# Designed miniproteins, single chains, continued (3), part 107

Each design is a single chain, and the fold is of that chain. pLDDT is the mean over its residues in the fold that is shown.

## One batch from the design tools (miniprotein)

Design m11943
Fold by ESMFold2-Fast:
Structure m11943 (fold): chain A 83 residues (1-83)
Amino acid sequence: GSLVEKLERKLEELEKRFEEAVKKGDKEELEKLLLEAEILLGLALIALGVAKLEGDEELAKELEEIIKRLEELIERIRKEIEE
């Protein structure tokens, strides 16, 4: 659906920006990416709650996969900022 497609596109953008920021040692971009990823995670979690409430099992599964990828990205960004 349109929401899942938008979330996936933004996640792919954040993943590409993360790889580039790590290569450049761009700490300011890493901090910005962390904020953007945390906001996107919040939105995905709200969408998952709504999907589960409505009984949309397929949408819930797609959102859970996006949430897992966002959580993994956030952990990687935090590690790069702290190291």
Scores: mean pLDDT 88

Design m11944
Fold by ESMFold2-Fast:
Structure m11944 (fold): chain A 79 residues (1-79)
Amino acid sequence: SLLEEVERLFLEAAEAFHKGDYEGAIRLLEEALRLLESSPEADPLVIARVYEELGQLYREMGDEERAEEYLKKAKEIKE
């Protein structure tokens, strides 16, 4: 199911992050975002969670501008 696939991608992204594979974690979260955006039944709060995780990863990589952009996208969904 979509939910199981997205949950698997979040788990794999967290594992990649803990191993210091930030680029791998970003790719896995981008895949989760692609699946969620292609599904009309996707929970917007789950999409916001993907944006928050991407923002945190870009900040860890020193890309402050991309971090701010993703965190802003998450905030706009929650407002």
Scores: mean pLDDT 85

Design m11945
Fold by ESMFold2-Fast:
Structure m11945 (fold): chain A 87 residues (1-87)
Amino acid sequence: SLEEKAEEYRKKGEEYEKKGKYKEAGEYYKKAGELYKELGKLEEAIEMYEKAARMYEKVGEKSGKVLGALEPDIQAGLLRMQLALDK
């Protein structure tokens, strides 16, 4: 299912993060966030996009560029606003 795939991508992101492979970790966290968003699991999607942004920030620290963090950070912000309006 899509939920099982989202969980698999989340676990892969965690594994790559533990290995210090921040670019790969960010890519998997972003993919998990996209699937959680499609499933309507907004809190989980926000968590994944925020993790992805953090991973891309770590990549930017090594290369002096942080461009990859922008899209996940924007997605997390938009989803946080949606949750606030639904309460």
Scores: mean pLDDT 80

Design m11946
Fold by ESMFold2-Fast:
Structure m11946 (fold): chain A 56 residues (1-56)
Amino acid sequence: MSEEEREKIRENIEKALELAKEQKSLSIALVALKEAQRIGDEETAKKAEELIKELK
């Protein structure tokens, strides 16, 4: 995966995390975490984990 492709996916994940916060959706947050881990973005994965802890 190219760096540009990773950045686009990361932006989509960040939008999904914002939506998960607004809707209190654990499912969306979990999907975002999985995608962040898949692309190797530890920073975004940590954000998803923190959100999941708040939503549980």
Scores: mean pLDDT 80

Design m11947
Fold by ESMFold2-Fast:
Structure m11947 (fold): chain A 66 residues (1-66)
Amino acid sequence: SLESLRRLGEWARRSRDVELLVDIAEAFLRLGEPELALEYAEAALRIDPSNERAREVKRRAEEALR
């Protein structure tokens, strides 16, 4: 469920798990939730600004929101 995925995302944010944050952001994109995908991609980028996967998810989410 979206709720379970969001709870996992908050755990990843608290644990500063960049890889898990990116996986969650990608999952939200696949579910058609670009606003949530953007939120978690940005959380990953706050920890690691050079993470290429997070930057790609952010770009795709921003395009979906246009």
Scores: mean pLDDT 89

Design m11948
Fold by ESMFold2-Fast:
Structure m11948 (fold): chain A 93 residues (1-93)
Amino acid sequence: SLIEKAKKAIEEGNLEELSKLYEDAVRQGNLRLARALGMAEYALQKGYSKEKVIELFEAVLKGDLEKVRELAGGMFSEFLTPEEREALIERRL
């Protein structure tokens, strides 16, 4: 599956593969997976541990916003659309 390929790419630190999987997720209309992949790629670029990146990736896929905020810290907002950002403000999240 794309999810298993993504986890392998994270473990290998393969940013190129993550970018390709992101494009595949967008083409399939799987926007949650695309967001999870984008966040994982960025976290790897910023030097997050592979273990933390996998945990973040899984949290995004599950829609666990509390876990995502804990792991991503100040970078969480970088991956939100304007609509998602406004929805989070309305929910005080």
Scores: mean pLDDT 75

Design m11949
Fold by ESMFold2-Fast:
Structure m11949 (fold): chain A 64 residues (1-64)
Amino acid sequence: GPAEREAAERALALAEALIAKALAAYPDGTGTLERIDETTFRGVVKTADTELVLEVRAEYFLLE
């Protein structure tokens, strides 16, 4: 429904912002964003010797 779509859009925006922040700290790194399911996004920032993994879930933005 609309609330689930809005929550997913907020989760995506947060995941993208977190990847951008990580890439600012690791400018030689490569960032990827993956959709795990309809409400879960996983970002990975890889460098030569470091891997950062973040996960954002839209359920935290849904009204329960």
Scores: mean pLDDT 75

Design m11950
Fold by ESMFold2-Fast:
Structure m11950 (fold): chain A 91 residues (1-91)
Amino acid sequence: MEEAERLEEERRRLEELLREAIEAAKQSVGDGLQVLAEAYRLASEELQPLVERTMRAAMAQSTPEAAAEVIERGAREVLEAAERLIREARE
């Protein structure tokens, strides 16, 4: 598989998991963190630090709503980084 195609599939799967993490976190911070752990395992070496940072930030929140907001922000950063890696792989 071409590197760019592999990264595109990874980005799509991460987008799905991160969306699930946001919805799970609205119910329970712990449930959101479990989905983020799956996203961390799926993520490439380049993206894992951003997912880990998002997990740590979510763990620091006192409410499910605040954790979901932090995960949503972190998800945007992860997906932006993934798009950058895809562009780099195509050049």
Scores: mean pLDDT 83

Design m11951
Fold by ESMFold2-Fast:
Structure m11951 (fold): chain A 55 residues (1-55)
Amino acid sequence: MEAERRRREEQREEMRARARELVDEAGKLWDEGGSPEEAQALMDEAARIYREMLE
C-alpha cells in the first residue's frame, strides 16, 4: 500500500513539474506578444497532464 502510494506520488510530482514548465512557457508567450496559438497549445498540453494526474 505505502510503496504504491509513494510510486504514484513520484510520478505525479514529475508530471506536475512538466505541466508547470508548459504553463510558464505559455505565460511568456502571452506576456511577450508571441503566438497565441502556440501559447494555447502549451496550455492544452498542461491541462491534459493535469487531467491524467487526476486519474
Scores: mean pLDDT 77

Design m11952
Fold by ESMFold2-Fast:
Structure m11952 (fold): chain A 58 residues (1-58)
Amino acid sequence: DLIGEVRELAGKRLPGTEGELRSLVREALKQGQDPVEFLRSQKLYSFAEIVEEALKRV
Protein backbone atom coordinates (compact mmCIF):
# COMPACT_ATOMS: atom_id res chain seq x y z
CA ASP A 1 0.00 0.00 0.00
CA LEU A 2 1.73 3.16 -1.26
CA ILE A 3 -0.17 5.54 1.04
CA GLY A 4 0.67 3.43 4.10
CA GLU A 5 4.38 3.26 3.21
CA VAL A 6 4.48 7.03 2.52
CA ARG A 7 2.92 7.75 5.95
CA GLU A 8 5.44 5.50 7.74
CA LEU A 9 8.48 7.01 5.97
CA ALA A 10 7.21 10.59 6.49
CA GLY A 11 6.75 9.88 10.21
CA LYS A 12 10.35 8.66 10.46
CA ARG A 13 12.07 11.29 8.29
CA LEU A 14 9.87 14.41 8.63
CA PRO A 15 7.73 13.90 11.78
CA GLY A 16 4.46 15.83 11.73
CA THR A 17 4.17 15.91 7.91
CA GLU A 18 2.44 12.53 7.47
CA GLY A 19 -1.02 14.00 6.82
CA GLU A 20 0.24 16.69 4.44
CA LEU A 21 2.30 14.29 2.32
CA ARG A 22 -0.53 11.72 2.26
CA SER A 23 -2.96 14.39 0.98
CA LEU A 24 -0.51 15.53 -1.72
CA VAL A 25 0.10 11.96 -2.92
CA ARG A 26 -3.64 11.22 -3.01
CA GLU A 27 -4.28 14.42 -5.00
CA ALA A 28 -1.57 13.56 -7.56
CA LEU A 29 -2.97 10.04 -8.01
CA LYS A 30 -6.53 11.44 -8.36
CA GLN A 31 -5.29 13.71 -11.17
CA GLY A 32 -3.51 10.80 -12.91
CA GLN A 33 -0.13 12.40 -12.25
CA ASP A 34 3.08 10.69 -11.15
CA PRO A 35 3.31 11.61 -7.44
CA VAL A 36 7.13 12.01 -7.46
CA GLU A 37 7.04 14.38 -10.47
CA PHE A 38 4.04 16.23 -8.97
CA LEU A 39 5.97 16.91 -5.75
CA ARG A 40 9.13 17.93 -7.63
CA SER A 41 7.08 20.40 -9.73
CA GLN A 42 6.00 22.01 -6.42
CA LYS A 43 9.68 22.10 -5.30
CA LEU A 44 8.89 19.69 -2.44
CA TYR A 45 12.08 17.68 -2.96
CA SER A 46 12.21 16.02 0.49
CA PHE A 47 8.63 14.79 0.02
CA ALA A 48 9.50 13.58 -3.50
CA GLU A 49 12.43 11.52 -2.15
CA ILE A 50 10.18 9.90 0.50
CA VAL A 51 7.57 8.93 -2.12
CA GLU A 52 10.24 7.64 -4.53
CA GLU A 53 11.61 5.37 -1.77
CA ALA A 54 8.07 4.23 -0.82
CA LEU A 55 7.44 3.23 -4.46
CA LYS A 56 10.53 0.97 -4.35
CA ARG A 57 9.05 -0.86 -1.32
CA VAL A 58 5.56 -1.63 -2.74
Scores: mean pLDDT 84

Design m11953
Fold by ESMFold2-Fast:
Structure m11953 (fold): chain A 62 residues (1-62)
Amino acid sequence: KTEERKKKILETAKKLAEEKEEGPSIREIAEALGISQGTVSRLVKELEKEGLVVYDSKSKRV
């Protein structure tokens, strides 16, 4: 559905994770891509279901 956007989220999360060990928050990804936090949150949840990312509820990071 939103495959291109999911790919951008993965690439952005990887780049931000390289800069900070703990990985990026949903807000940081949203700011980097210029999209809403709600959209990022929904797509991250789908990526987690697909096994492509791990969302840490403790730190609220990807």
Scores: mean pLDDT 72

Design m11954
Fold by ESMFold2-Fast:
Structure m11954 (fold): chain A 114 residues (1-114)
Amino acid sequence: SRAELIALLDRIIGLLEEARRVLEEARAAGHISPAQAERLRALVAELRRLAAELLRLAPDDEEMRALAEALLGVAAGIEALLADPSPERAAALIRDLESLIGVLRARRAALEAA
């Protein structure tokens, strides 16, 4: 349903905002702490589950497929950063997160307004 899709987008936005915050804290500190790495791995697992749920709720929606693919891309980016940390990779990932959060917020607002 539309209400279920809005609730799912709200959960996804919250997780992406948390990932961005953790990455910005790590960037400011110049390293990723073990606790931050553990939280980022948990966020990756949650993002993958929610991407699958997004496709389940809207299987024939190309826009939702593109959003799910973007979520999986961000999850892969976080894993790549954890395997090989670099300031450049962290900065690029933060920009990708900010862009995706903006797109999701716009989509959520459009669904609520319709």
Scores: mean pLDDT 88

Design m11955
Fold by ESMFold2-Fast:
Structure m11955 (fold): chain A 70 residues (1-70)
Amino acid sequence: MAEEKIEEAEKHIKEAEEALKQGDLESAKEHLEKAREALDSVPAEDITPEVRRRLEELQARIDELEKQIA
């Protein structure tokens, strides 16, 4: 279900943010990859307007954190 995948992605994004605060770029990168995989696992059939908005917000957060790793 979309909600479980979104919550999984949110957990990984939060873990990536903590890793970045510690300067652990390797761990942050791994967590961002897992967050992307979780979001990519949401079936198109399950994407309501609310789910799409949340996916866009989380994808934007992942992109912003990836820029800090680069």
Scores: mean pLDDT 82

Design m11956
Fold by ESMFold2-Fast:
Structure m11956 (fold): chain A 60 residues (1-60)
Amino acid sequence: MSLEEQAERALEAGREALESGDPVRLRAAIHELEKLLPQIEDEELRERVERMIEELRAAL
């Protein structure tokens, strides 16, 4: 799986975590996205990941 594919799956998991409102899922999604963020070179994808982390943190 490419880094881009991993990031897209992590973004999907983040969206599902937001819909669930489950703190365990929210924390897991934040952890996965934060782990991927420093590896992302694509600016648009990086901005999407950063925005999702912000939304997930706001939901906690």
Scores: mean pLDDT 84

Design m11957
Fold by ESMFold2-Fast:
Parts: structure tokens; sequence; C-alpha cells
Structure m11957 (fold): chain A 93 residues (1-93)
């Protein structure tokens, strides 16, 4: 059905967005290593990028995308934010 095709396209878009986030994180880390960013500036940019991704997955009601972010995120503060977003979406279903 058209709905199943749309779901597959959304899953592919999710994987691309996650990979793009990883590439951006790698670039930020490279800039920090070159002295172009301080550790604090790199951490703030990473936090902003991940927060934006959480908000986008929440808007799309993409629980699987949020669960994948939770799996790859090592920061306790961001893990709590992702868990809260998953809990909100599960209450709406």
Amino acid sequence: SAMAEEEEKRKQAREVKIKMSDELLSEINALQAKGRLTPAQAEELITRLLTKQIDEFKKLKNVEGLEELLRVTSRPDLQKRIEAAIAELKKEG
C-alpha cells in the first residue's frame, strides 16, 4: 500500500539523518583537534545537533529513531531527554 511505501521511505530518511549526524559529529571533533573549536564549544554544538534531532524525531513520531539515538548516545543528560520523548510518544499511542 502507499502507506507501507511511505513508512519505508521514512525509515531510509531516518538512517540517512543518523549517518549525517555522525558525519557532523566527526567534523566537530576534527575541528576541536585542530584547535578551531574549544572542548566547551564542541560539546555545545554536539548538544544542539542531538537536541534538534530528538525534536525532529518527536515531531515525526519516530519512536524507532529515538530508540536508535538512545542506543548511540553516551551522555546521561541527553539519554534522559530521549527517554522522556519516547515516553510521551508511547502515551499518545
Scores: mean pLDDT 73

Design m11958
Fold by ESMFold2-Fast:
Structure m11958 (fold): chain A 60 residues (1-60)
Amino acid sequence: MEEFKKELMESYLNYIKELKAAGASQEIIDKAIETAKNAMKLAGVSDEEIDKFIEEAKKL
C-alpha cells in the first residue's frame, strides 16, 4: 500500500516536472497539481502527505 502511494506521488511529480520543462503556463501547472491532489485523496494519501507533495511540486 505505501509503495503504491509513493509511486503515485512520484509519477505526478514527474508529470509536473515535464510540464514545467515544456514551458507550460502557471495556470496549467496549478490545474495539474489540483488534479494530482484529488487523485491522491481518492487513493487514500493523507492530507499531510498531499501538502508535502504540493510544496515539492511548486519547488520543481
Scores: mean pLDDT 80

Design m11959
Fold by ESMFold2-Fast:
Structure m11959 (fold): chain A 58 residues (1-58)
Amino acid sequence: SMIEEQKKKLLEKAKRAAELEKKKEEAIKAGDKKRAEELEKEIAKLKKEIEKLSLELS
């Protein structure tokens, strides 16, 4: 069903966001401020996409 396809997309985006959060923590620990800022922007974009999909599923 369409709802299962949307749930799969939501799960994939959530997994990607978690991976980027981990990479951001590693970048912060390494003192790589530029990389941490880039990752934060990607995470913010994914969170907005997750929020939009979550609202569509509600």
Scores: mean pLDDT 82

Design m11960
Fold by ESMFold2-Fast:
Structure m11960 (fold): chain A 68 residues (1-68)
Amino acid sequence: MKAIEEGKRAQEEARKALEELKKATGEQVPKAIGGVLRGMGDAIQAALELLKAGASRELADEVATIPV
């Protein structure tokens, strides 16, 4: 549970930071930021699913760091 909670907390903080940045930067940057956010979201979701299946935090960390 703790690893999942930490992952969600990191996601929420990253989401807030990106939302603030998106409002400040304007339209020429948000598309690239959107792509990065989507890739990170996919990696984190895969890590969360591994954790839900009972995988160790080490395995989840490896999945989260996979380049996507």
Scores: mean pLDDT 59

Design m11962
Fold by ESMFold2-Fast:
Structure m11962 (fold): chain A 91 residues (1-91)
Amino acid sequence: DPAGEALRRAEELLRKLKEELLEKYKDDEKMQKAIERAYERVLERVRDLLREAEEQQRRINDAAIDALLESLPTVFEMELSVELAELERQR
């Protein structure tokens, strides 16, 4: 199950990134909230992408999984920036 394997590995990587950032910003409540929101949105995006690939009958191979995982730290950082900016607008 390539889609299931991709999702499992993505969830593991995203969880690790989330935990590392939450520990780094343990005294910053706004940043912790942004981190949690970024985690949820990136994970949902990964699930939607894999579902769409399955619906379109696209093959998910090891190279595609590796490319997805390699992109996740950058995607997470970008999403974190968006979520933090939204929280700053709301105070």
Scores: mean pLDDT 83

Design m11963
Fold by ESMFold2-Fast:
Structure m11963 (fold): chain A 86 residues (1-86)
Amino acid sequence: SDAELRAGLRRGVEEQLARLRALAERYGTPIHEEAVRLAAEVLARLPDLSVEEAMRALALLGNIVLALEEDAPEEEIRALIAELRA
């Protein structure tokens, strides 16, 4: 059901936010802090997003987390952040 899908999407965003917070506490750079703020904004906006928008946001948050964990070039991380803000 859409309600079960939305609950799963919310859990996914909460998980990515927790991972981003852990990275920000460990490394403390401006880009980590920006990623945490963006994930928190996505979580707050979830009730107002379509399922498609929520799925896209979760996928992009996952890519941002992975890029930060793998120490990807800052330009790649910023491109993902810009795509999520679009």
Scores: mean pLDDT 88

Design m11964
Fold by ESMFold2-Fast:
Structure m11964 (fold): chain A 87 residues (1-87)
Amino acid sequence: MLEEFEDGGAGRALREADKIAEELAKKNEIGEEKEVEHETRTADGVVDTGKARVKATETEAVTEYRHTIRTDGEELTVDGSWRLPLE
């Protein structure tokens, strides 16, 4: 895993997804889905994109996450998912 992604577009998407999971639980919006996407583009043409989808159930928040780093002619994508208990 790329730990430094937390400071870029991917990290912003991850933090926003966590807040969305908490809000969906807090408002009893069980079964709702929210999506968030953040992109950071550098002067060197590197594009760092984070996308997350959060779905709240009666017992947990499920987050699906994609981090894509794209440069001129090359692309790296990392997918992740996790479940957060609602207590």
Scores: mean pLDDT 69

Design m11965
Fold by ESMFold2-Fast:
Structure m11965 (fold): chain A 82 residues (1-82)
Amino acid sequence: ALEEARRLAEEAVRLAAEAARAAAAGDAEKARELLEEAERKLKEAVELAEKAGKGEEVGREATAAMRAVLEAHRAALEAALA
């Protein structure tokens, strides 16, 4: 039941990392789109884990995804302000 939550968190990490790379390359629009997708997947993963009462089982993946999303936000903001 938690496989979906873990997969979504892993996808969020991947998308956030791609968003950060797009932002670093100066592609603010692509970074925004990828970041929005990463945020949606992270939110779904957290909600599924919470409903299962197993947040701790995906805690590492969720923490990594949150960190990646925050880094992508920073990169996207820097790109937009450049």
Scores: mean pLDDT 73

Design m11966
Fold by ESMFold2-Fast:
Parts: C-alpha cells; structure tokens; sequence
Structure m11966 (fold): chain A 75 residues (1-75)
C-alpha cells in the first residue's frame, strides 16, 4: 500500500539520520519500531538486520543478538 511504503520510508530516513549523527542505539530502536509496525513487509528481515548492525555499533550485543534472531525468523 502507498501509505505503508511512505510510512516505512519515513522510518528508514529517521534511522539513517540517527546513524549519520552516530546515535546508533536510536537508529536501532527506529529500525525495530519499523519492523514491528510492518511485520509482514518484504523488507522486515532487512530492518531487523539493520537494527542488529546498529546495536553492535552501539555496543549492545544482547539486543543485536535478539534482532538477528528476529531477522532469521522473518527470513
């Protein structure tokens, strides 16, 4: 749906701004929020993978592992 794609794009842009600012924990939280908002979207596994990478850069290895597990479940 158009509304879904617009909203998802806004989440990705917000996460990217946090990544550029070095706020990796906030970036990861936004990627998780997007994935939870659109659990059936084709990109949900990618969103969880992006969250895991951001959590790793933030030093939160526990949340990074949880995000990778969710990415694997989503395929």
Amino acid sequence: SLEEEIELTMYVMKATVYELAGDYEKAAEVYIEAAERFPDHPDVALLYEKAAEAYEKAGDLEKAKEAREKAEEAR
Scores: mean pLDDT 87

Design m11967
Fold by ESMFold2-Fast:
Structure m11967 (fold): chain A 65 residues (1-65)
Amino acid sequence: MEEEARKLLEEAERLGVRVALLDTEAAQRIGKILQEAKEALEKGDYEKAIELAKEAVRLAERALE
């Protein structure tokens, strides 16, 4: 669970950097979700961290089309 959450968070952060070069507004939205995911991970809520990280990945992939 923790490893899955961290791996998804790293993926989302990597995609978010690329989005920031193309769409600052989308990058800000993704950044807020990533911050919430990091807070969930810090609190040991791995399920919430995974859910939020997946949402960030989804938004980033959509922005990069």
Scores: mean pLDDT 82

Design m11968
Fold by ESMFold2-Fast:
Structure m11968 (fold): chain A 100 residues (1-100)
Amino acid sequence: MEEIEEVSEGLSTLNKGRQALKDGNYEEAVKYYEEAVRKLEGRFPLAQAIAYYNLGIAYEKLGDKEKAVEAYERASDIFERLGLTKGAEEMRKKAEELKK
């Protein structure tokens, strides 16, 4: 039951992160996406992967390439486990481009 509440909050927090990212508030977007990832852990893997992907974008906007790479690699791992091969490959390519 607590798990359902946590997931609902995670999805709400993910939406807040998306709004912060759209508004150019990248530090706030990072905080929301980190919270969304935590709340979505183990229950909605697709939403968690999307949260990691957006976290990677927010870190790129802040110039933190190392954290962006980590976020994209985590998103790739989750997409791969879900059988979403194209999504996983796209995340790996984003991480590789940032390692240059």
Scores: mean pLDDT 83

Design m11969
Fold by ESMFold2-Fast:
Structure m11969 (fold): chain A 62 residues (1-62)
Amino acid sequence: GTATAEGVLWRSRPDGSLERVHVTVTGDVNDPAAKEHIDALKRAAERYKDAPAPDRTVHITL
């Protein structure tokens, strides 16, 4: 089966300024590496759940 997780991360731009990126990760739960990345994003999302709207969105398929 597949699992999807979403979260908002702070990312440094090349000029040193910060941007907020909404990340959606989809992967196979039978792949341990994909599951670890999805679980890590779920933990990050819980930390930043009340953050303002993101500057951009990125989709990652594992």
Scores: mean pLDDT 70

Design m11970
Fold by ESMFold2-Fast:
Structure m11970 (fold): chain A 76 residues (1-76)
Amino acid sequence: SLEGLEKLIEEMKELGKIMLESKDEEERKKAEEELKEKVKFVLEKLPLPEEVKEKLEEFYKKILEEAEKKRKEEEK
């Protein structure tokens, strides 16, 4: 349902927030793995318009890039 999709998007946003804001590397890794599985589920299993899937994929890529950028800054 549309309501179910909204809940899933909120869960993905919370996981992205953990990936970007958590000081615990273990929590960040767990959130990254969970986000990956949820994005894969939405893209492969849900009958969504292509434009919605493209926006979700771009959101996911942006979160991964920001998380990697923050990790590289911490390694200095």
Scores: mean pLDDT 77

Design m11971
Fold by ESMFold2-Fast:
Structure m11971 (fold): chain A 92 residues (1-92)
Amino acid sequence: SKEELEEQFKKLEKDFKRIVADLEALKDLFTPQQQAHVDKLIKEAKELFKKIKEAIKKGDLEEAKKYLGKFIITLASLTVMLLNARLRAKLS
């Protein structure tokens, strides 16, 4: 439903903001190539976020769900980058 989609999106927005803040705090642990990849994923997530909001506003729930799926995948990739950085921090 639209309400369930909006609730899921709100939770993912909160998770995204936390992950971005945590990645910024650990930026010195990334190589330039790894940081470029993180920056690209953050940019893609922000673009998907905007598309989800626009689709929900238009009432296009199928389009919103499609972009939400892509956003979840991008967020998962950022989470893996964060977990790998935290592991490196513990080993150094």
Scores: mean pLDDT 86

Design m11972
Fold by ESMFold2-Fast:
Structure m11972 (fold): chain A 70 residues (1-70)
Amino acid sequence: SHMYEEKIKELEPKAEAGDVEAQTELGLAYLQLEEYDKAIEWFEKALELDPENEEAAIVLGVAKAIKKSK
């Protein structure tokens, strides 16, 4: 929806600056837009910076499962 597109624009500069929370939220916004590949990329970036981030790990698993199911 339009609100997720606006959220993406707000989160992109923070996520690109290495804010792990912003990267996870950006991935979630892409997931809501059904852009699974972009969601997965951002969750993987979050986990690369913070490997113990359980939230990012969980939502990455969910995004991969949804992509396989379509």
Scores: mean pLDDT 84

Design m11973
Fold by ESMFold2-Fast:
Structure m11973 (fold): chain A 59 residues (1-59)
Amino acid sequence: SAVEALRALSDEQLAAAARILGVSVEELRKALEEAESAEELAKLLGVDVRLVELLGQFG
């Protein structure tokens, strides 16, 4: 899943993903801890789910 792929990102990739999403790395890490789906992650971060799905491909 996109969430599982994002959880597998390196620290550098996670920082890049957070910048693209317009959130802090800490916010992204916290949201990834709580979210079970790309839709939930997108809702928690206030971003487009399609962007979450795209970034999940980096893992």
Scores: mean pLDDT 80

Design m11974
Fold by ESMFold2-Fast:
Structure m11974 (fold): chain A 120 residues (1-120)
Amino acid sequence: MVTITESGGGTVAEGGSVRLSAKISGIDFSTATVSWWRQAPGELPEFVASISGDGKKLWYSEDVAGRVTISKDFAAKTAYLDMRDLRVEDTATYYAVVSGLSDGRPVLAFGEGVELTVVA
């Protein structure tokens, strides 16, 4: 069973920074693609960032490019989303999405979500 433990949300001032974390187990972390998605109240879910299994390929939404960094800590089996220059519009529930292999079978798993509120 794949487990995703997310942390690092809360209330942050506009212009500030935050690190969101997703600790992942039950999947081969070194080959799994980890993505961050967000959903603002009343809006559709939107893509934020993705990192390949080996950590060498990174993808960013144009809306957050230059303000966001996605990374992997292979020893900790944790993926990070570092956000800077936060805007009120970054207020959303953020969830990690993991695509990879569990017991040799393809799996797609979703975190429960971590809430971020950005205040002016």
Scores: mean pLDDT 89

Design m11975
Fold by ESMFold2-Fast:
Structure m11975 (fold): chain A 57 residues (1-57)
Amino acid sequence: MKVKVEDEEKFRELALKIIDSLPHLTEEQKKALREAITDPNLSPEEKFALLDEAFLS
C-alpha cells in the first residue's frame, strides 16, 4: 500500500483522538502516548504498537 505524507498526518490525528478518548488511561499516560505518537524519531510501526498496547490494556 502506498503511504502518502497526508495519510500519515491524518493517522496521527486519529491516533491522538483515540488516545484522548480512552477512559482507562491516566492524564500522565495519555500525555506520554501523545508525545510518542508525535515523536519524529519513532517509526509508524512503533507508534502502532504503542496504540495497540494502550487499547488492549
Scores: mean pLDDT 71

Design m11976
Fold by ESMFold2-Fast:
Structure m11976 (fold): chain A 66 residues (1-66)
Amino acid sequence: HMSENDIAAEVGRRAYQLALTKPEEEAMKEAEEWADKVSKETGVDRNVLLSAARTAIRAALDKRAA
């Protein structure tokens, strides 16, 4: 019962949490792996999930840098 946008938001939220816990490079790699896995399981566009994940990580890091 999740829309594509909701699934992308969930992936982004998880990526954001990773970026709070891990270095940028590690968080990005794990988020990309997670996004690919979710895309395969849900059929949601991989690019949408990857974009959400990268955007969330960048937002978390920008907030930490400010």
Scores: mean pLDDT 79

Design m11977
Fold by ESMFold2-Fast:
Structure m11977 (fold): chain A 89 residues (1-89)
Amino acid sequence: ALDDGDYEAAVKKYEEEIKKDPNNATAYLNLGIAYLKLGQYEKAVEYFEKAIKLDPNNAEAYKVLAQAYKRLGQTEKANEYREKADKLS
């Protein structure tokens, strides 16, 4: 798989998918996850927020957004988005 520990390749793949379909919420979610795995937490937040704007009922997007905020030390935001994810699950 493209994602077998090579998250830079995953970034390129999902950026290409977004260029083909800018409304692809799943591609934004996956791009955010790739940045999260690369330790690029601010970029991960940006792409998770785009995914949520396109699909506001995606519980997974809120879960990974909470993880990104926790990694940034923003514990209160992490707790808020975790609770939002739990309510949607």
Scores: mean pLDDT 85

Design m11978
Fold by ESMFold2-Fast:
Order: structure tokens, then C-alpha cells, then sequence
Structure m11978 (fold): chain A 98 residues (1-98)
């Protein structure tokens, strides 16, 4: 559905913006991980929504936040956690349209 695709594209945009901010804050490895997640969200939007892939993406965002925190980058971790919560909501909304 058109609406589900737009929600996933919005999620990809949010993750990409978070990757850019993470890079500016000196978290280059975490930013690279987030860029990969944004690309997976874009592919999910193009190929059709899969709940298992959606859940894996959200879990990967939480893992990235934990990695940032382990590196002492608490502000980056907090930013990623906020993005993960927003992405989770968008994925849940996409699920309801399927």
C-alpha cells in the first residue's frame, strides 16, 4: 500500500538524519551502522513490508544506541533511542495498513 511505503520512507529519512548527526558528534562507526539501517528501510519500502524485517531493524537501532553508550557517547545514544522509538511507531502504523 502507498501509505505503508510513505511511513517506511519517513523512517528511513529519520534514521539517515540521525546517522548524519551521529557523524557530526564523532560517532563514525555508529553513523555507518545507521546508514545501513536506513538503506534496509528503503529496500523494505520498495520490496513490500515484512514484520520480521521491521522488528529486526528496530532491534538493530537499539543495539546501535547501546554501542554508542559503551563508547561513552551518551548524547548519541539518547538521540538513537529517540529515533528507534519513532521508527518503531512508524513500523507499527505500517503493519496496521497491511
Amino acid sequence: MEKAKKLLEEAAKLVRETAEQSRKMGADNVARDLEAVAEELKKLAEEGFDPVRGTAIVMRLFAAAEEARLQGKDEVADLILETAKRVSKLIDEALKLT
Scores: mean pLDDT 84

Design m11979
Fold by ESMFold2-Fast:
Structure m11979 (fold): chain A 63 residues (1-63)
Amino acid sequence: VDELISKAQQLLREGKYEEALKFAEEALKIDPDNVRALGVAYEAYLKLGEPEKAREYADKIHA
């Protein structure tokens, strides 16, 4: 799981938002409550211009 999250964070820093989302979503399939993976998905959706989807992940973090 940590490897997927680390890769997602790296891709996010590189501006590869769609790829970052792919790895974050894969991590969340294994651990759906992983705050780091939720955070990457949140930021990636914001950068892709999908704030409604980003909010779903933010709500999970602050649930």
Scores: mean pLDDT 79

